# Ledger of designs, part 46: designed miniproteins, single chains, continued (5)

Each design is a single chain, and the fold is of that chain. pLDDT is the mean over its residues in the fold that is shown.

## One batch from the design tools (miniprotein)

Design m17576
Fold by ESMFold2-Fast:
Structure m17576 (fold): chain A 75 residues (1-75)
Amino acid sequence: NEELEKLAQQAAEELAARFPLDEEAQKLLTVVVFELADRSKDVEEFKKKYEEFVRELEKLPLTAEGVRKAYEKVA
């Protein structure tokens, strides 16, 4: 779904700009945001999953491990 892939790209770029993530964490962030989009049937489902992911991410260290843990709680 081209629309979901575009939204995932924009979301990953927005998070990378907002949070001081190292290169490894930024790469993983892009992967997990695209995985959330791939698991979503439509834009509304992606937005809900993304919002929950961001809430979990805010509770964790800004590291690759933190990104993985946030994804595991939402996926």
Scores: mean pLDDT 80

Design m17577
Fold by ESMFold2-Fast:
Structure m17577 (fold): chain A 68 residues (1-68)
Amino acid sequence: SSDLEKANKLLDELQKKIDEGTLTQKELDELLDRISSVVERLSPEDRRAILGRLVDLINRFNDQQKKK
């Protein structure tokens, strides 16, 4: 669905910013708001997949912040 594609695109953007070390708290909050809005429209299976990927990316970002 287009909502699943939008969710994955937002996660790809989040991952890119984490990889580049350019992600700010404001950008994270804005991306999380957009992801949350899309996730509400997903099937339970797609929602679990997207939230699983999101949790992994957030953990990775938090690990990077702890090493600074």
Scores: mean pLDDT 82

Design m17578
Fold by ESMFold2-Fast:
Structure m17578 (fold): chain A 76 residues (1-76)
Amino acid sequence: DEEEKRFEEELRKAEAELRKQGFPEELIEAVRRYGRLLFRLRREQPNADDAADEDLLAEARREQARVLAMVAELEA
């Protein structure tokens, strides 16, 4: 659908920009994976009161922590 198509296009632009700035491929891959997980979480939450998929939330938290750790290492 148009939303998913636009999201993937924006991810590609973000990846290209990160590569242009010299960020490592591992970080770019982690950012893309985290972004896709966030998109899925928003799309798969039909009711705000429903419990979110715990596995998907745990995966998103792990990828967020990974991105933050990689950014911290690059800044050190």
Scores: mean pLDDT 73

Design m17579
Fold by ESMFold2-Fast:
Structure m17579 (fold): chain A 79 residues (1-79)
Amino acid sequence: SMRLERTLEVDDANAVASDDTLVRSLIRLEAARSLGVPVDTLSDAEITSVEKRPDSAVVRGTVTNTITGEKYEVVVTLR
């Protein structure tokens, strides 16, 4: 399966990473941007891991393209 990686500049990485709804939305939106597809083409994101560090966080999840059935791994680094 294809892996998608993104880095986002945020004011508080740990606060963002602690918000499940926000993390799911970011994973889905960044996957849509990476693939060049409308966000509603993708499933709701499933969060697979959240790693918090003092000045950063890494959130991982999966999304499925609901038209093709292809599943993507998504990694977003917050710093």
Scores: mean pLDDT 85

Design m17580
Fold by ESMFold2-Fast:
Structure m17580 (fold): chain A 68 residues (1-68)
Amino acid sequence: SPEEEFREKVMEINDEASQEGADQWQAQQAALQAQGKVLSPEEREALLQGIQKKVNEQIEKKIAELEK
């Protein structure tokens, strides 16, 4: 059904965006480590929250595109 297809696409968007967020976090950590830069626990948390915000915004935008 169209509703079932829509739910499957929403799940795929969520999974893809979550994976991209995880990859972004790993890439950021690797880059910081390569530069010998150490983040404070507060800075690390802020970076992680920033990535999560972008992931959520990407999910919302992609879902909105499916409704057009």
Scores: mean pLDDT 82

Design m17581
Fold by ESMFold2-Fast:
Structure m17581 (fold): chain A 97 residues (1-97)
Amino acid sequence: ALDAAIARIEELIDAGKYEEALAALRAFLEATKDPAERVRAAEAAVEKLREKGKYEEALEVCRALLEACKDDREAVLRAIGLILRLIGDEIDEELKL
């Protein structure tokens, strides 16, 4: 299920359907109870959104992961790491202007 969910989310992002991709991710995060699978799906979505320059949508993915995994310390730390990387990328773009 994880690989199929990631493939669908990435396809939606490639099609520019960012809201639908986020909805598909949220549905997967609620259906899946494995924190490692939740983190992996969120990481795939974040990386794809970063490639498209969609930092706000990528932050929404991180927020959804934090809400789904709030009781898992490792998943929360992973989500924080993703957020910090997104902030770094946005700062780098501003500094190049």
Scores: mean pLDDT 76

Design m17582
Fold by ESMFold2-Fast:
Structure m17582 (fold): chain A 71 residues (1-71)
Amino acid sequence: RKKRIEEARERILKLLEERGMLDLYTEEQIEELAEREVEAEEVKERLAEAEKTGKAQELNAEIEAERLARV
């Protein structure tokens, strides 16, 4: 997971550098964007796997419960 975040961070940094906006974002903001990208990819992977195994509905309910349980 940490390696995926680092790769996402490098991709975001390259995009911002090409756009000339690198100085407008802090390192903390870039890391937050990278973490959100990885979380979205993880959810997408879990849903795709659940569709193949026929457990998509059960997994969706579990993901929603996890989100609601975080206070």
Scores: mean pLDDT 69

Design m17583
Fold by ESMFold2-Fast:
Structure m17583 (fold): chain A 88 residues (1-88)
Amino acid sequence: SVEEEAKKLYYKAKAEASKEIGTARQNLRDAVATHNAAIAASLAKGDVEKAEAHRQALNDAISAYQQRINDAKEKLEKTKKEAEELVK
C-alpha cells in the first residue's frame, strides 16, 4: 500500500539519519580527545606551533561535524516531505 511504502521510506530515512548523526558525534568526540591531548603535550614541550596546528584541526573537525548534522537533518526533512506527499 501507499501508506506502507511511505512508512518504510520515512523509517529508513530516520534510521540512516540517526546512524549518520551517531557517527558524526563519535568522530567529533574522538577528534576532541585526540587534539586536546596533542595540544596539552605540545604546550608541555613548548611547541606552540604544533599546539596551534592541533587547535586548527579541532576547529575544522567541529565545522565538519556541524555540516554533517545539518546535511543529515536536511536529507531527513526532504524524505519526510516525500513520504507525506505519497500519503497526501
Scores: mean pLDDT 90

Design m17584
Fold by ESMFold2-Fast:
Structure m17584 (fold): chain A 79 residues (1-79)
Amino acid sequence: MTIEQYLQQIRELVERELKGEDVTPQLKALIAGMSDAQLEEITRRSSIYEIGLIMKHLTPEQRERVRRVYFERLDEIIS
């Protein structure tokens, strides 16, 4: 799956979650298929709401990786 395909599926899952659907199984399946590099790039290109949804289903190691990339992204916007 490409980064664009992951981002599109995550956006669709956020919309479904906002409508009251439990998207946990679909989100866990998406995350299980991601490499570390894909997770980092998805984090760079995701909204805060998309990151928030993903963070609930990450391992502690993946969660720390997402936090690092998010702070790097924040520094790039400020700089």
Scores: mean pLDDT 80

Design m17585
Fold by ESMFold2-Fast:
Structure m17585 (fold): chain A 109 residues (1-109)
Amino acid sequence: MKETREIAIKALENALELVEEAREALAQGDFARARLLLEIALGVVQIARGIAKLMGDEETVEQLDKAIEAIEEALAAVADDSDPDRALAAIDKAIETIKEQIEELKKLL
């Protein structure tokens, strides 16, 4: 199960970079770029979740589900395009959630 956690950590680290780039794009008013970056980040974490599920690593699946939910909430907020402050708050929550999940998974290595 160490290998699935290492894959999950790398996926979350890649997703974190993409979500941070999405935040920067949104701060510049580029909702289309922010949405695309969040969609890519979501895909990266979903692939890692699929691997963890296939390998029976239920603890890693639970941590990745938390990150997926936070990214999906951020994506929904960005897609609305009516409230950039809410979208930024949702992205900030996703960044914090991803950082927490990385830390939790590292403790299990």
Scores: mean pLDDT 87

Design m17586
Fold by ESMFold2-Fast:
Structure m17586 (fold): chain A 61 residues (1-61)
Amino acid sequence: MAAEADIAALSTLLSPEQAAVVRDTAALLRENNGDLSKVPKEQLDALVEALEAAMAAGDAA
């Protein structure tokens, strides 16, 4: 279960646009009880890109 605080912490490693993607995707998952099939593929692809950017930023620190 993803905590709101964990999502907020992750979003600080991202640009405002990438942070918005994470928040929007998290909201969609909350509304659909974590059902990934209810999230559009484009939104999931954007989330993956945002997570990869966060991981790269973490490795560079």
Scores: mean pLDDT 69

Design m17587
Fold by ESMFold2-Fast:
Structure m17587 (fold): chain A 66 residues (1-66)
Amino acid sequence: SSLRRQQEKERQKQLGRIFVDASDGLRRMAASSGAIAGPAVRKELTELAQKRLKEVEKQVKKEEEK
C-alpha cells in the first residue's frame, strides 16, 4: 500500500544516513592521520574505520531482511 511504501522509504533513508556517516568518518580518519603520519598509526586507524563500516553494513543488511 501507499502508506507502507512511504514507511519503507523513510527506513531506507535512515539506513542510508547511517552508511553515509560511517563512510564520512572513514574519510575524516584518513585526513586526520595525514599523508605522512606514522605508517603504523595510519594502518590502525584504517583498520578501525573498516571494522566500523563492516558493522554498519551488517546492521543495514539485518534491517533490510526484516
Scores: mean pLDDT 68

Design m17588
Fold by ESMFold2-Fast:
Structure m17588 (fold): chain A 79 residues (1-79)
Amino acid sequence: LSAETRAVIARVLELVRAGRLEEALALLDEAIARETDPRERALFQALRDVVLRALADPSITPEEAAAEIEAVVRHLERR
């Protein structure tokens, strides 16, 4: 992953842990729009899906959403 992508992921995790899900979603939408690498764009889309699910489901805790994001990043980074 690029340094720029890692910085976006770190900021998304900060926002998600803080419960700032709409801001995390906006950051991911911006990242998807500017990303030209299809692999890194697919990663941002997968993270966006996690954030959208957390927004729709109040039973998902900030810690659970952050853990899912970290799991997705680790899985896709190894490919």
Scores: mean pLDDT 83

Design m17589
Fold by ESMFold2-Fast:
Structure m17589 (fold): chain A 75 residues (1-75)
Amino acid sequence: ATDALRQQVLALTKKGLDAIDAGNIEEAEKYIQELRDLAAKSTGTDAAIANGAARWLEAQLYRAKGDTEKARELL
């Protein structure tokens, strides 16, 4: 994976978690989508890292929404 991609994934994941903790569901969904867009523009290991972060962050969002079953399906 590139260092630039790893820094972007880390930054987007942190922003998404901060949004979830603040109760900003729409903002959290925006950062999940940005991680997915980053994955779509990447290949191999870089795509896997970005997709993994997006999936994990989406699971955190569903837990915050009270959808524990969907969160479990994503993990």
Scores: mean pLDDT 83

Design m17590
Fold by ESMFold2-Fast:
Parts: sequence; structure tokens; C-alpha cells
Structure m17590 (fold): chain A 62 residues (1-62)
Amino acid sequence: SLQERIDELWLRAGKAIAEGNEEEFDKILKEMDTLIENETDPALKARLQALKDSIEEERKRR
């Protein structure tokens, strides 16, 4: 499900941030951009965008 993909992306992003793995972090952001582009449900699209924004902010805060 999309929710399972969201949960997976959040966990992967958290791990990449914790490990300082910038290559994996950039890959995750690109995968999220692809999911956002392909999502037709506006509520799910908004949730994916909010997740991406949260991941980017968490990377900045550290």
C-alpha cells in the first residue's frame, strides 16, 4: 500500500540521516518525487509532500 511505502521511506530516510549517507538520502528524495508525480489522489499527494518536507527539515536539524 502507499502507507507502507511512506513508512518504509521514513525509516530509510531516518537511517540515512543517522549514518550520514547522503547518496541514500538523495535517492530517497528522488523516489519520493517520483511517487508525488505519479500520485493522482490529492490527499495522498499532500501526505507524500508533507513527508518529504519533514524528511528535509529533519536532515537540516540533525
Scores: mean pLDDT 82

Design m17591
Fold by ESMFold2-Fast:
Structure m17591 (fold): chain A 76 residues (1-76)
Amino acid sequence: SFEELRAEIDALVDAARAQILASTDPAEKRAILLQTQQQILDMVSEAVRRGELSEEQLRELEEWVRRRMEELLALV
C-alpha cells in the first residue's frame, strides 16, 4: 500500500541517516546517500510498475522523498 511504501522508505532513510552520522569518511557518506537514493527510486519504480500508486499518490510520494533526501544531503 501507499502507507506501507512510505513506512519502508522512512525506515531506509532512518537507517541511512544513522550510517552517515556514524561514518567519518566523506566518500562513505556520499556512497550511503547515493545507494539510499537508488534503493528508494527502485522501490517507487516497482510500485508504479505494479499499478499500486495513483497519480496523486505518486506526486505526494515524490515530493515527500525529495524532502527526506534533502535532509540526508545536509548531513553529507
Scores: mean pLDDT 85

Design m17592
Fold by ESMFold2-Fast:
Parts: C-alpha cells; sequence; structure tokens
Structure m17592 (fold): chain A 51 residues (1-51)
C-alpha cells in the first residue's frame, strides 16, 4: 500500500498512520500486530519503500 505523509514524519509516526488506516488488516494473520513489510510511504511526493 502507498501512504503520503508530511516532511519530518518519523518511522514511528508512519506506523501509527498505517495502523489507523489498515488497523484490522494488520491485526489479522498473517499481518499480526506487526506491520507487514514491504510497504511504500510517500514523503514530500517521493515514494520510499519500507522493508
Amino acid sequence: PTLEVPEGTTVKDVVKIVEEKYGPVLKHPPYDTKITKPFTVVVQGKPVTVK
């Protein structure tokens, strides 16, 4: 999934935003309470893949 966040957002803040948008899916096996990687985050218009 792709997510756009403002500049200065930390990885921890990105995790929070992803949990808010995809919370039930991330708590479902195989997603568990941990974020399933890889996913893509857009920071100031640039896509960044988190692994």
Scores: mean pLDDT 55

Design m17593
Fold by ESMFold2-Fast:
Structure m17593 (fold): chain A 61 residues (1-61)
Amino acid sequence: ELPEAVVPDSFSAEQKEAYTAAVEELRALHERYRAGEISPEEYSERQAELGRRLAEVARAG
C-alpha cells in the first residue's frame, strides 16, 4: 500500500525533512519497480529499509 503524503505538523524540521525524503524515495522506488527499472529483490530490500526509516522518524516525535 502506497503511503499517503501526509507529514505531521507536530514533527520537528529534521523529522519533516527525513520523513519527506523517505516518502519521496519510496514513491520513486514504487514507480521504478512498476516501470521494470529495478529487480524485485532490490525493490523489496529498499521498500523494507524505507519503511523502517519512516517508522523510526514517526516514533522519534
Scores: mean pLDDT 73

Design m17594
Fold by ESMFold2-Fast:
Structure m17594 (fold): chain A 82 residues (1-82)
Amino acid sequence: SLVEQGAETGDRSVAAAMALFVGHVYEREAAASTDPVVAQALRDLARGFYDLARRIESGEISPREGARLARDLELRTYDRIR
C-alpha cells in the first residue's frame, strides 16, 4: 500500500503524507458511493487514516507501526461490510 511505501522511505513526514492521501481517497470514494452502509464504512476508514497520519507525524507511532495499523483497519472494515 502507499502507507507501506511511505514507511519504507524512513521519512516520518512522507509516511504521514501518504496516510493522509489514502484517507482522502477513501473519503472521495465514500462521497461517490450510493450504498449508505458502504459510504459510512469508507468515511470511518478515511478518519482512521487521518488519525494514523497525525500519530505518525507526532511520533506517537513509527511509520512501520502506522503501516501495520493501516492494514488492520482495512481488513476490519472489509470484514464489517461483507
Scores: mean pLDDT 83

Design m17595
Fold by ESMFold2-Fast:
Structure m17595 (fold): chain A 74 residues (1-74)
Amino acid sequence: SKEEEADKKIDEVLRAIYEALRAGASEAEIRALLERKLAELADFMRSLGFSEEEIERIVKGLREFADTLIAAAR
């Protein structure tokens, strides 16, 4: 389903952020990676037929979650 494909892509985004944190990447590097991955995710979800409202909700949630992870790593 489109939901399963989106969930898999979301997992890939989160895994990339966790790996960057573990590797000791700077906050600036992690934020740059996040924005690139979120743009890719948005384009992918749009191609699957998700609404702009659904995409914005998911992107916002992931950005907020990443802020929490970055803060916790300090």
Scores: mean pLDDT 86

Design m17596
Fold by ESMFold2-Fast:
Structure m17596 (fold): chain A 61 residues (1-61)
Amino acid sequence: STDDFIAALVEEVRDDPELARRLVEGLRESREEYRRLGDDEMAAFYDRAITALQRLVDERE
């Protein structure tokens, strides 16, 4: 599921805050591209992934 993928992604970058920040930046670019294409489902998926990863970054600051 998409939630399982997001959880796995968070675990993969949990110990690497620089990678987490870089990944958030890349995911934001992908989210905006899917919004431009009108793919609301995919844009929402990327938004959830960004939120989960951003929370991880914020908790370490």
Scores: mean pLDDT 81

Design m17597
Fold by ESMFold2-Fast:
Parts: structure tokens; C-alpha cells; sequence
Structure m17597 (fold): chain A 94 residues (1-94)
């Protein structure tokens, strides 16, 4: 549910919705520092964090990587690396 909403927000380039949902999900997961960082993050950073949260909630990794690549203009390798770094950060906060 939440995973699909996050992925849709990225795909539709609705960064306001992606930011709002990402803050809510990060807070629900206990990632308080991540939630605070999202409030001031760039649009590209919000897309990456939203993708990482979607993966943690069970979204298909390949679909998330594609959406993040299309939003950010990063290479697939750089998008995957950025997503993995954010996932590790969130998991360490829990």
C-alpha cells in the first residue's frame, strides 16, 4: 500500500507527495533523523529516499531503480548505490 503510493509519487514526479509520504513512513519506521533530513532535502534526494522507503516496505527493487533513474537522471549503478546507502542509514536508525 504505502510502497505503491511512494513509487507512484516518484513516477508522477509529484515531489510534494513523495516528501510528505516519506516523512510519514520514516517516522512510522522510527527513522526520526531521516524524517528530519527529508524536510530540507533536494527533490532528487527526496526521490532517492522515497525509493529506499518503498523497497523497505516491499516494492519491487527493479521498478524503484527505474523510477529513480527516470526522476534523477542518475545512472542505474549510481541510483542503486544511493538507494543502498539510504536503506543502510534507515535500518541503523531503527
Amino acid sequence: MRAEELLRAIRERNIEKARELSIEVAEELGAKKTAERIKLASDKAVAIVSGALAILLGADREEVVRAVVEFTGLSEENAEDALDEVIETIEEEK
Scores: mean pLDDT 86

Design m17598
Fold by ESMFold2-Fast:
Structure m17598 (fold): chain A 67 residues (1-67)
Amino acid sequence: DEIRQLLGEIISLMRAVYERDPAAAEAIAAELQPEFEAAAALTDEAARAEALRALLARLRELAAATE
């Protein structure tokens, strides 16, 4: 289940950022909220997986910027 795996990776990465810097995690969550809502609104699994992959890539970029 690609969607479940992608959500798991997003949650794990956000948890790691939050444990390191809660303020940065809150800012990243606010930045990605529109993308997450857009992905959640999709009814097609393939489109949702693609949106979640894009969100995860953006999350990795933002998390790396906090280093």
Scores: mean pLDDT 82

Design m17599
Fold by ESMFold2-Fast:
Structure m17599 (fold): chain A 82 residues (1-82)
Amino acid sequence: MREAEQYVAGLIEQEAKKKGSDLLSLEEAIKALKEALKKGYITKKQAKIAIKKLKEEAKKKGSDILSVREVLEAAREAIKEE
């Protein structure tokens, strides 16, 4: 599980770095998680849980803009739970 967390974190941080921002849209965050799934870093269940957590966070904020920290936390919790 530890390596999966680091690989997913790397992908999310890389997307933020390409954008030059510590903020990602919900769509960008979901794209990073789908890429992690495609590369085998996480399971389909972990990806589904992480995406659900990101959508809930966006809904609670009333915004589809998420910080890298929020995206990383959602992915990390999904990996630890499943």
Scores: mean pLDDT 79

Design m17600
Fold by ESMFold2-Fast:
Structure m17600 (fold): chain A 85 residues (1-85)
Amino acid sequence: MEELERRKEEVVEEGAERLREAELAASPGTSLSDEDALKAARENVLGKNSGVWVPRSEEAKAILKETQEELKRLEEEKRRAEEEA
């Protein structure tokens, strides 16, 4: 299911971008570059907690949770589709 893989990648990228924006809004003057912040957000979305960054604002925590829940739903849908096929 190439479409589900594409959607998972979109959710990861969208979630990471939203997390980065929420953290920058909550903590202006972060020492991380935009690229490093996006990488850390992406790793948090994927559950790879690098220790570089953790959500501090309630909005960022909500975005992380929602993104992880959506990824879990897509992964379950992919498993069901693969089992059914």
Scores: mean pLDDT 68

Design m17601
Fold by ESMFold2-Fast:
Structure m17601 (fold): chain A 79 residues (1-79)
Amino acid sequence: MSKKELELRSIQLKVGALALDVEAWIAEKQGNTEEAERLRKAADEVRKLVDKSDQAIKEGNLEEAQKLIDEARKVLDEA
């Protein structure tokens, strides 16, 4: 994957994490505290992986960045 493709996927994952926060807020408003906590934890894990990926991209380590992006995508998909 190219550097530009990795940067675009990083942005997409950040948007996905925001969507999980919104979904968590809706779950909490409906009284589903366990679901809200699960979604917030997933959003936090996606952000941590994306932040590490952004650092790897900055350092030119595109293989590491791709692995971190793939891990973040898996967390997002499993949420």
Scores: mean pLDDT 87

Design m17602
Fold by ESMFold2-Fast:
Structure m17602 (fold): chain A 68 residues (1-68)
Amino acid sequence: MMEEIKERLKKKAKEVASLPTEEANEILDKVLKEILEENPDLTADQILELADAALEELQKAREELEKK
């Protein structure tokens, strides 16, 4: 469950890494809200873990783009 949600967020983060920061954050926030609506039983700690995983993947993807 959590692993599948993390993979979904990571995949989305990679897709939006080439977008401006404001647009990428808006799209990721929308996806996170959809996940929260689908999984209302998620704890605050789990939500933070998912958000951190998405932001970390976004940062890594942007670093890879910057090196090219």
Scores: mean pLDDT 78

Design m17603
Fold by ESMFold2-Fast:
Structure m17603 (fold): chain A 56 residues (1-56)
Amino acid sequence: SALTEKAKAYLEKEYGVKLGDSAEGNSAAKLVDIDRDGKVDEAELAKFAEKYFTDV
């Protein structure tokens, strides 16, 4: 949850990507859209946060 919040704030500030946005027009949104459904959702944001903010 805390990591998801951090990732959400980061993507909104740095790339202008918000929850529910189309992934097709934005490279950062494409990175978050792991399922490749063309949208950014909460589950994908959580997975992005786990990968990039938890420190692998």
Scores: mean pLDDT 63

Design m17604
Fold by ESMFold2-Fast:
Structure m17604 (fold): chain A 82 residues (1-82)
Amino acid sequence: SVLDEVKALLDKIAEEFKEKGMKNEEIREYMLKILPELPPAVQLLVEAWLNPDLSKEQVEELIELFKDDKEAQKALEEYLKQ
């Protein structure tokens, strides 16, 4: 699913930060700090990644919203490379 692909992408990005010496807590704090500056679609993807306790309905809404949204996925990747 698109949500699984996005989670895999976010996991790879987190791994890059870990490789550069950032701890999990520092990565989480950094993502929370930049959240308000991200486009709304990208904010939802990051919130889904940070919150494992999302309801089934919230997860289904995210899958539906981002089913074919390659631009949201690309925007997050490009933002984190800056």
Scores: mean pLDDT 61

Design m17605
Fold by ESMFold2-Fast:
Structure m17605 (fold): chain A 58 residues (1-58)
Amino acid sequence: DTVERVRELLEGDEEAQKLAVDYLPSADTVEEAKKVIDFGEKQRPSALAGARALAAAL
């Protein structure tokens, strides 16, 4: 589950974890997660920049 992997990588970053819950609730693949993160970055780029970098590393 890509959503679970992204959440694990965001462990320790409470702000990013909250955003992951809001923007990654139903992403099942890397492609879906990337689209959701890209959308979230447009809303709050500074908070999600790390999540996007981590997802790209998956």
Scores: mean pLDDT 56

Design m17606
Fold by ESMFold2-Fast:
Structure m17606 (fold): chain A 94 residues (1-94)
Amino acid sequence: SMKEEALKLLEEIKEIALEMLENPDLSEEERQKKLKEIAEKIEKLKEIDPRVANLAKGMVLLALEGIENPEADKEKLKERIEERYKEAVERIEE
């Protein structure tokens, strides 16, 4: 179903975003590969629900903030990613 596909895409985007946040020393090639994978998943989400896609983009931007700013509170960024994930899941399910 479209809901199951959206939930799977959203979960995969969250896992990649968190992996990037937890591994800021990833090579440029590895980071670009993960960002491309995320972009493709977000485009698929946009076809299903553009608001869910925007929430997913928000999770990715939070992960990128943590990578770019070594002084960022990574635990707080993870909490914000989880909050956006929860909002997106609630939208898909309701």
Scores: mean pLDDT 86

Design m17607
Fold by ESMFold2-Fast:
Structure m17607 (fold): chain A 76 residues (1-76)
Amino acid sequence: SMDEELIEKIAEILREHGAESFAELVREVGRRNLEGIYPILVYVLKQMPEEKRKEVLEKLEEIDPELAKKIEEMLK
């Protein structure tokens, strides 16, 4: 499904940026409730250095602009 593909892309982005345990959590939570991944992503991004956070947000924007916008609003 489109949601399953999106979840896997998000998980891979997190894995590439050193958040492998949270990548697995995103897979589990996202398969049950896609919106449930938002708090997880916000938590992970807040723990990242600024440069890494920006790179992850840019990659999220490439795969799902609406998701990226919601995450950016939650980071404020």
Scores: mean pLDDT 83

Design m17608
Fold by ESMFold2-Fast:
Structure m17608 (fold): chain A 102 residues (1-102)
Amino acid sequence: ALSPEVQRALASLARLAALLRAHLDDPEIHALVDRLEAGAEALAAARTREELEATARELVALLGELMRAVGANRDRLSPAAAAEVDTLAGEAMQALAAELAA
C-alpha cells in the first residue's frame, strides 16, 4: 500500500497538473506538466524503497523547474489561481520531503 505521504503527494500533483493545464497555455509548462504526470505514475508504481526515493527526488527537482516556469508566466494567472498553484506545489513538495525523511 502507498504511504499517506505518497498518497498526499499524488493527490496534490494531480490537482496541480489539472490547474496548470486549465489556466496556462504555454508549451514549456505543458511539457513540464507531462513529465510531472509521468513521474507521478512512476512514484505510484515504485516497487522498492530505492525506486521510490529516486522518483521522489526527481519529482522534487521537476517541481522546482515547473514553479520557475510558472513564475515567469505569473501575470497570466488570477491571484486566486496563483495562490492555489503555490499551495498545491508546496503540499506536494512537503509530502515528498516527508517521505524521503522517513
Scores: mean pLDDT 88

Design m17609
Fold by ESMFold2-Fast:
Structure m17609 (fold): chain A 55 residues (1-55)
Amino acid sequence: SELAEEGREIREEALKKFGPDNPEKVSEYMDKKVKEKYGISADEFERRAVAEILA
C-alpha cells in the first residue's frame, strides 16, 4: 500500500544516512520526515499504513 511503501522508503533512507547501528537517529529521522510530509506522528502514520494494507 502507498503508506506502507512510503514508510519503508523513509526507513531505508534513514538507514542509508545513519546506518543500522544508530537506531535512535534512524527513529528521529523517520519521525521528522513523516511530520514534514504528512503533519502527523510516526505512530499515527503506522496506524494509517496498517489500515491501508487491511483495506
Scores: mean pLDDT 75

Design m17610
Fold by ESMFold2-Fast:
Structure m17610 (fold): chain A 98 residues (1-98)
Amino acid sequence: GAEAALAAAERAIELAEAATDVAGIKAAVDAVLAAARALEADPAAPKEAVLDAGAAAGLAAIALGLAKGLGVPPAEAAKIVKKAAERVKEAARRALAA
């Protein structure tokens, strides 16, 4: 549920901060997607929090695509993924407060 989503989002932030290459960005994005799915799987989570986390996960996936195909530096992609992970963390915190 929301607690698992919070823990997964915190891990995604750590992975994004450690990312120096495309493989690191992919690991961070996979963690953001896992966090968003954990929140979506919580029937008590507010719909706005689930949608916000889903949108953030979409942004993280776009950042991976930019790093892989369009030559965006991994450091810049990592910043986008970190912001996405922080957004999922905030959504999970709102769900826990509900």
Scores: mean pLDDT 86

Design m17611
Fold by ESMFold2-Fast:
Structure m17611 (fold): chain A 106 residues (1-106)
Amino acid sequence: ELTPDQRRLVTLAKREFDEETTRRIEEALRNRDHKGLRDILIEYSKTKKLSAFTLIELMRVLPEEDVLEILKAVADKLTPDELELVIDALRDLDMDDAVALVESLS
């Protein structure tokens, strides 16, 4: 039932997140609950760092508006190298508003 992009995110999530967070991510993806997935990741980011790799895979499964809200919560925690990887991925996906946001925070 999951798309290839959603399956890729779940595979990465199993390596980065705890079992409960991974289960909640899978459930949100299956239910097509973009806002729920966004909120899970923002909540997780309050105590733990999200990797640039997870952020890039999220860009493939979430609309730009939800990616923007996640980036507002996490961009200040990224290293300069991680910010560059994220900006490059946003440009490849034509997420121009998200590129402008991240550049304004740098």
Scores: mean pLDDT 84

Design m17612
Fold by ESMFold2-Fast:
Structure m17612 (fold): chain A 81 residues (1-81)
Amino acid sequence: KVQEAKEKAAKELGEVIRKYDPENADELANRFKEKAKDSSVKEAYETIKEVADEMSKRVPENAEEVRKDLEKIAQKLAADV
């Protein structure tokens, strides 16, 4: 249940990163997966925000779109608790 929500969030996060920054997708998605594995939903939510900040530095032209997509994933994760 909570684990399924985290797994779905990790998959969707990886898809968003790959769409805007395919070169860094595996690195950032894997970092989220590892932190989310043994974390609370709140901690996983904070990790999504950290990834959004990192993405904004990597693809500043798409920063607003990336933040919106990642915020949507974070909201889904929080709602599925």
Scores: mean pLDDT 75

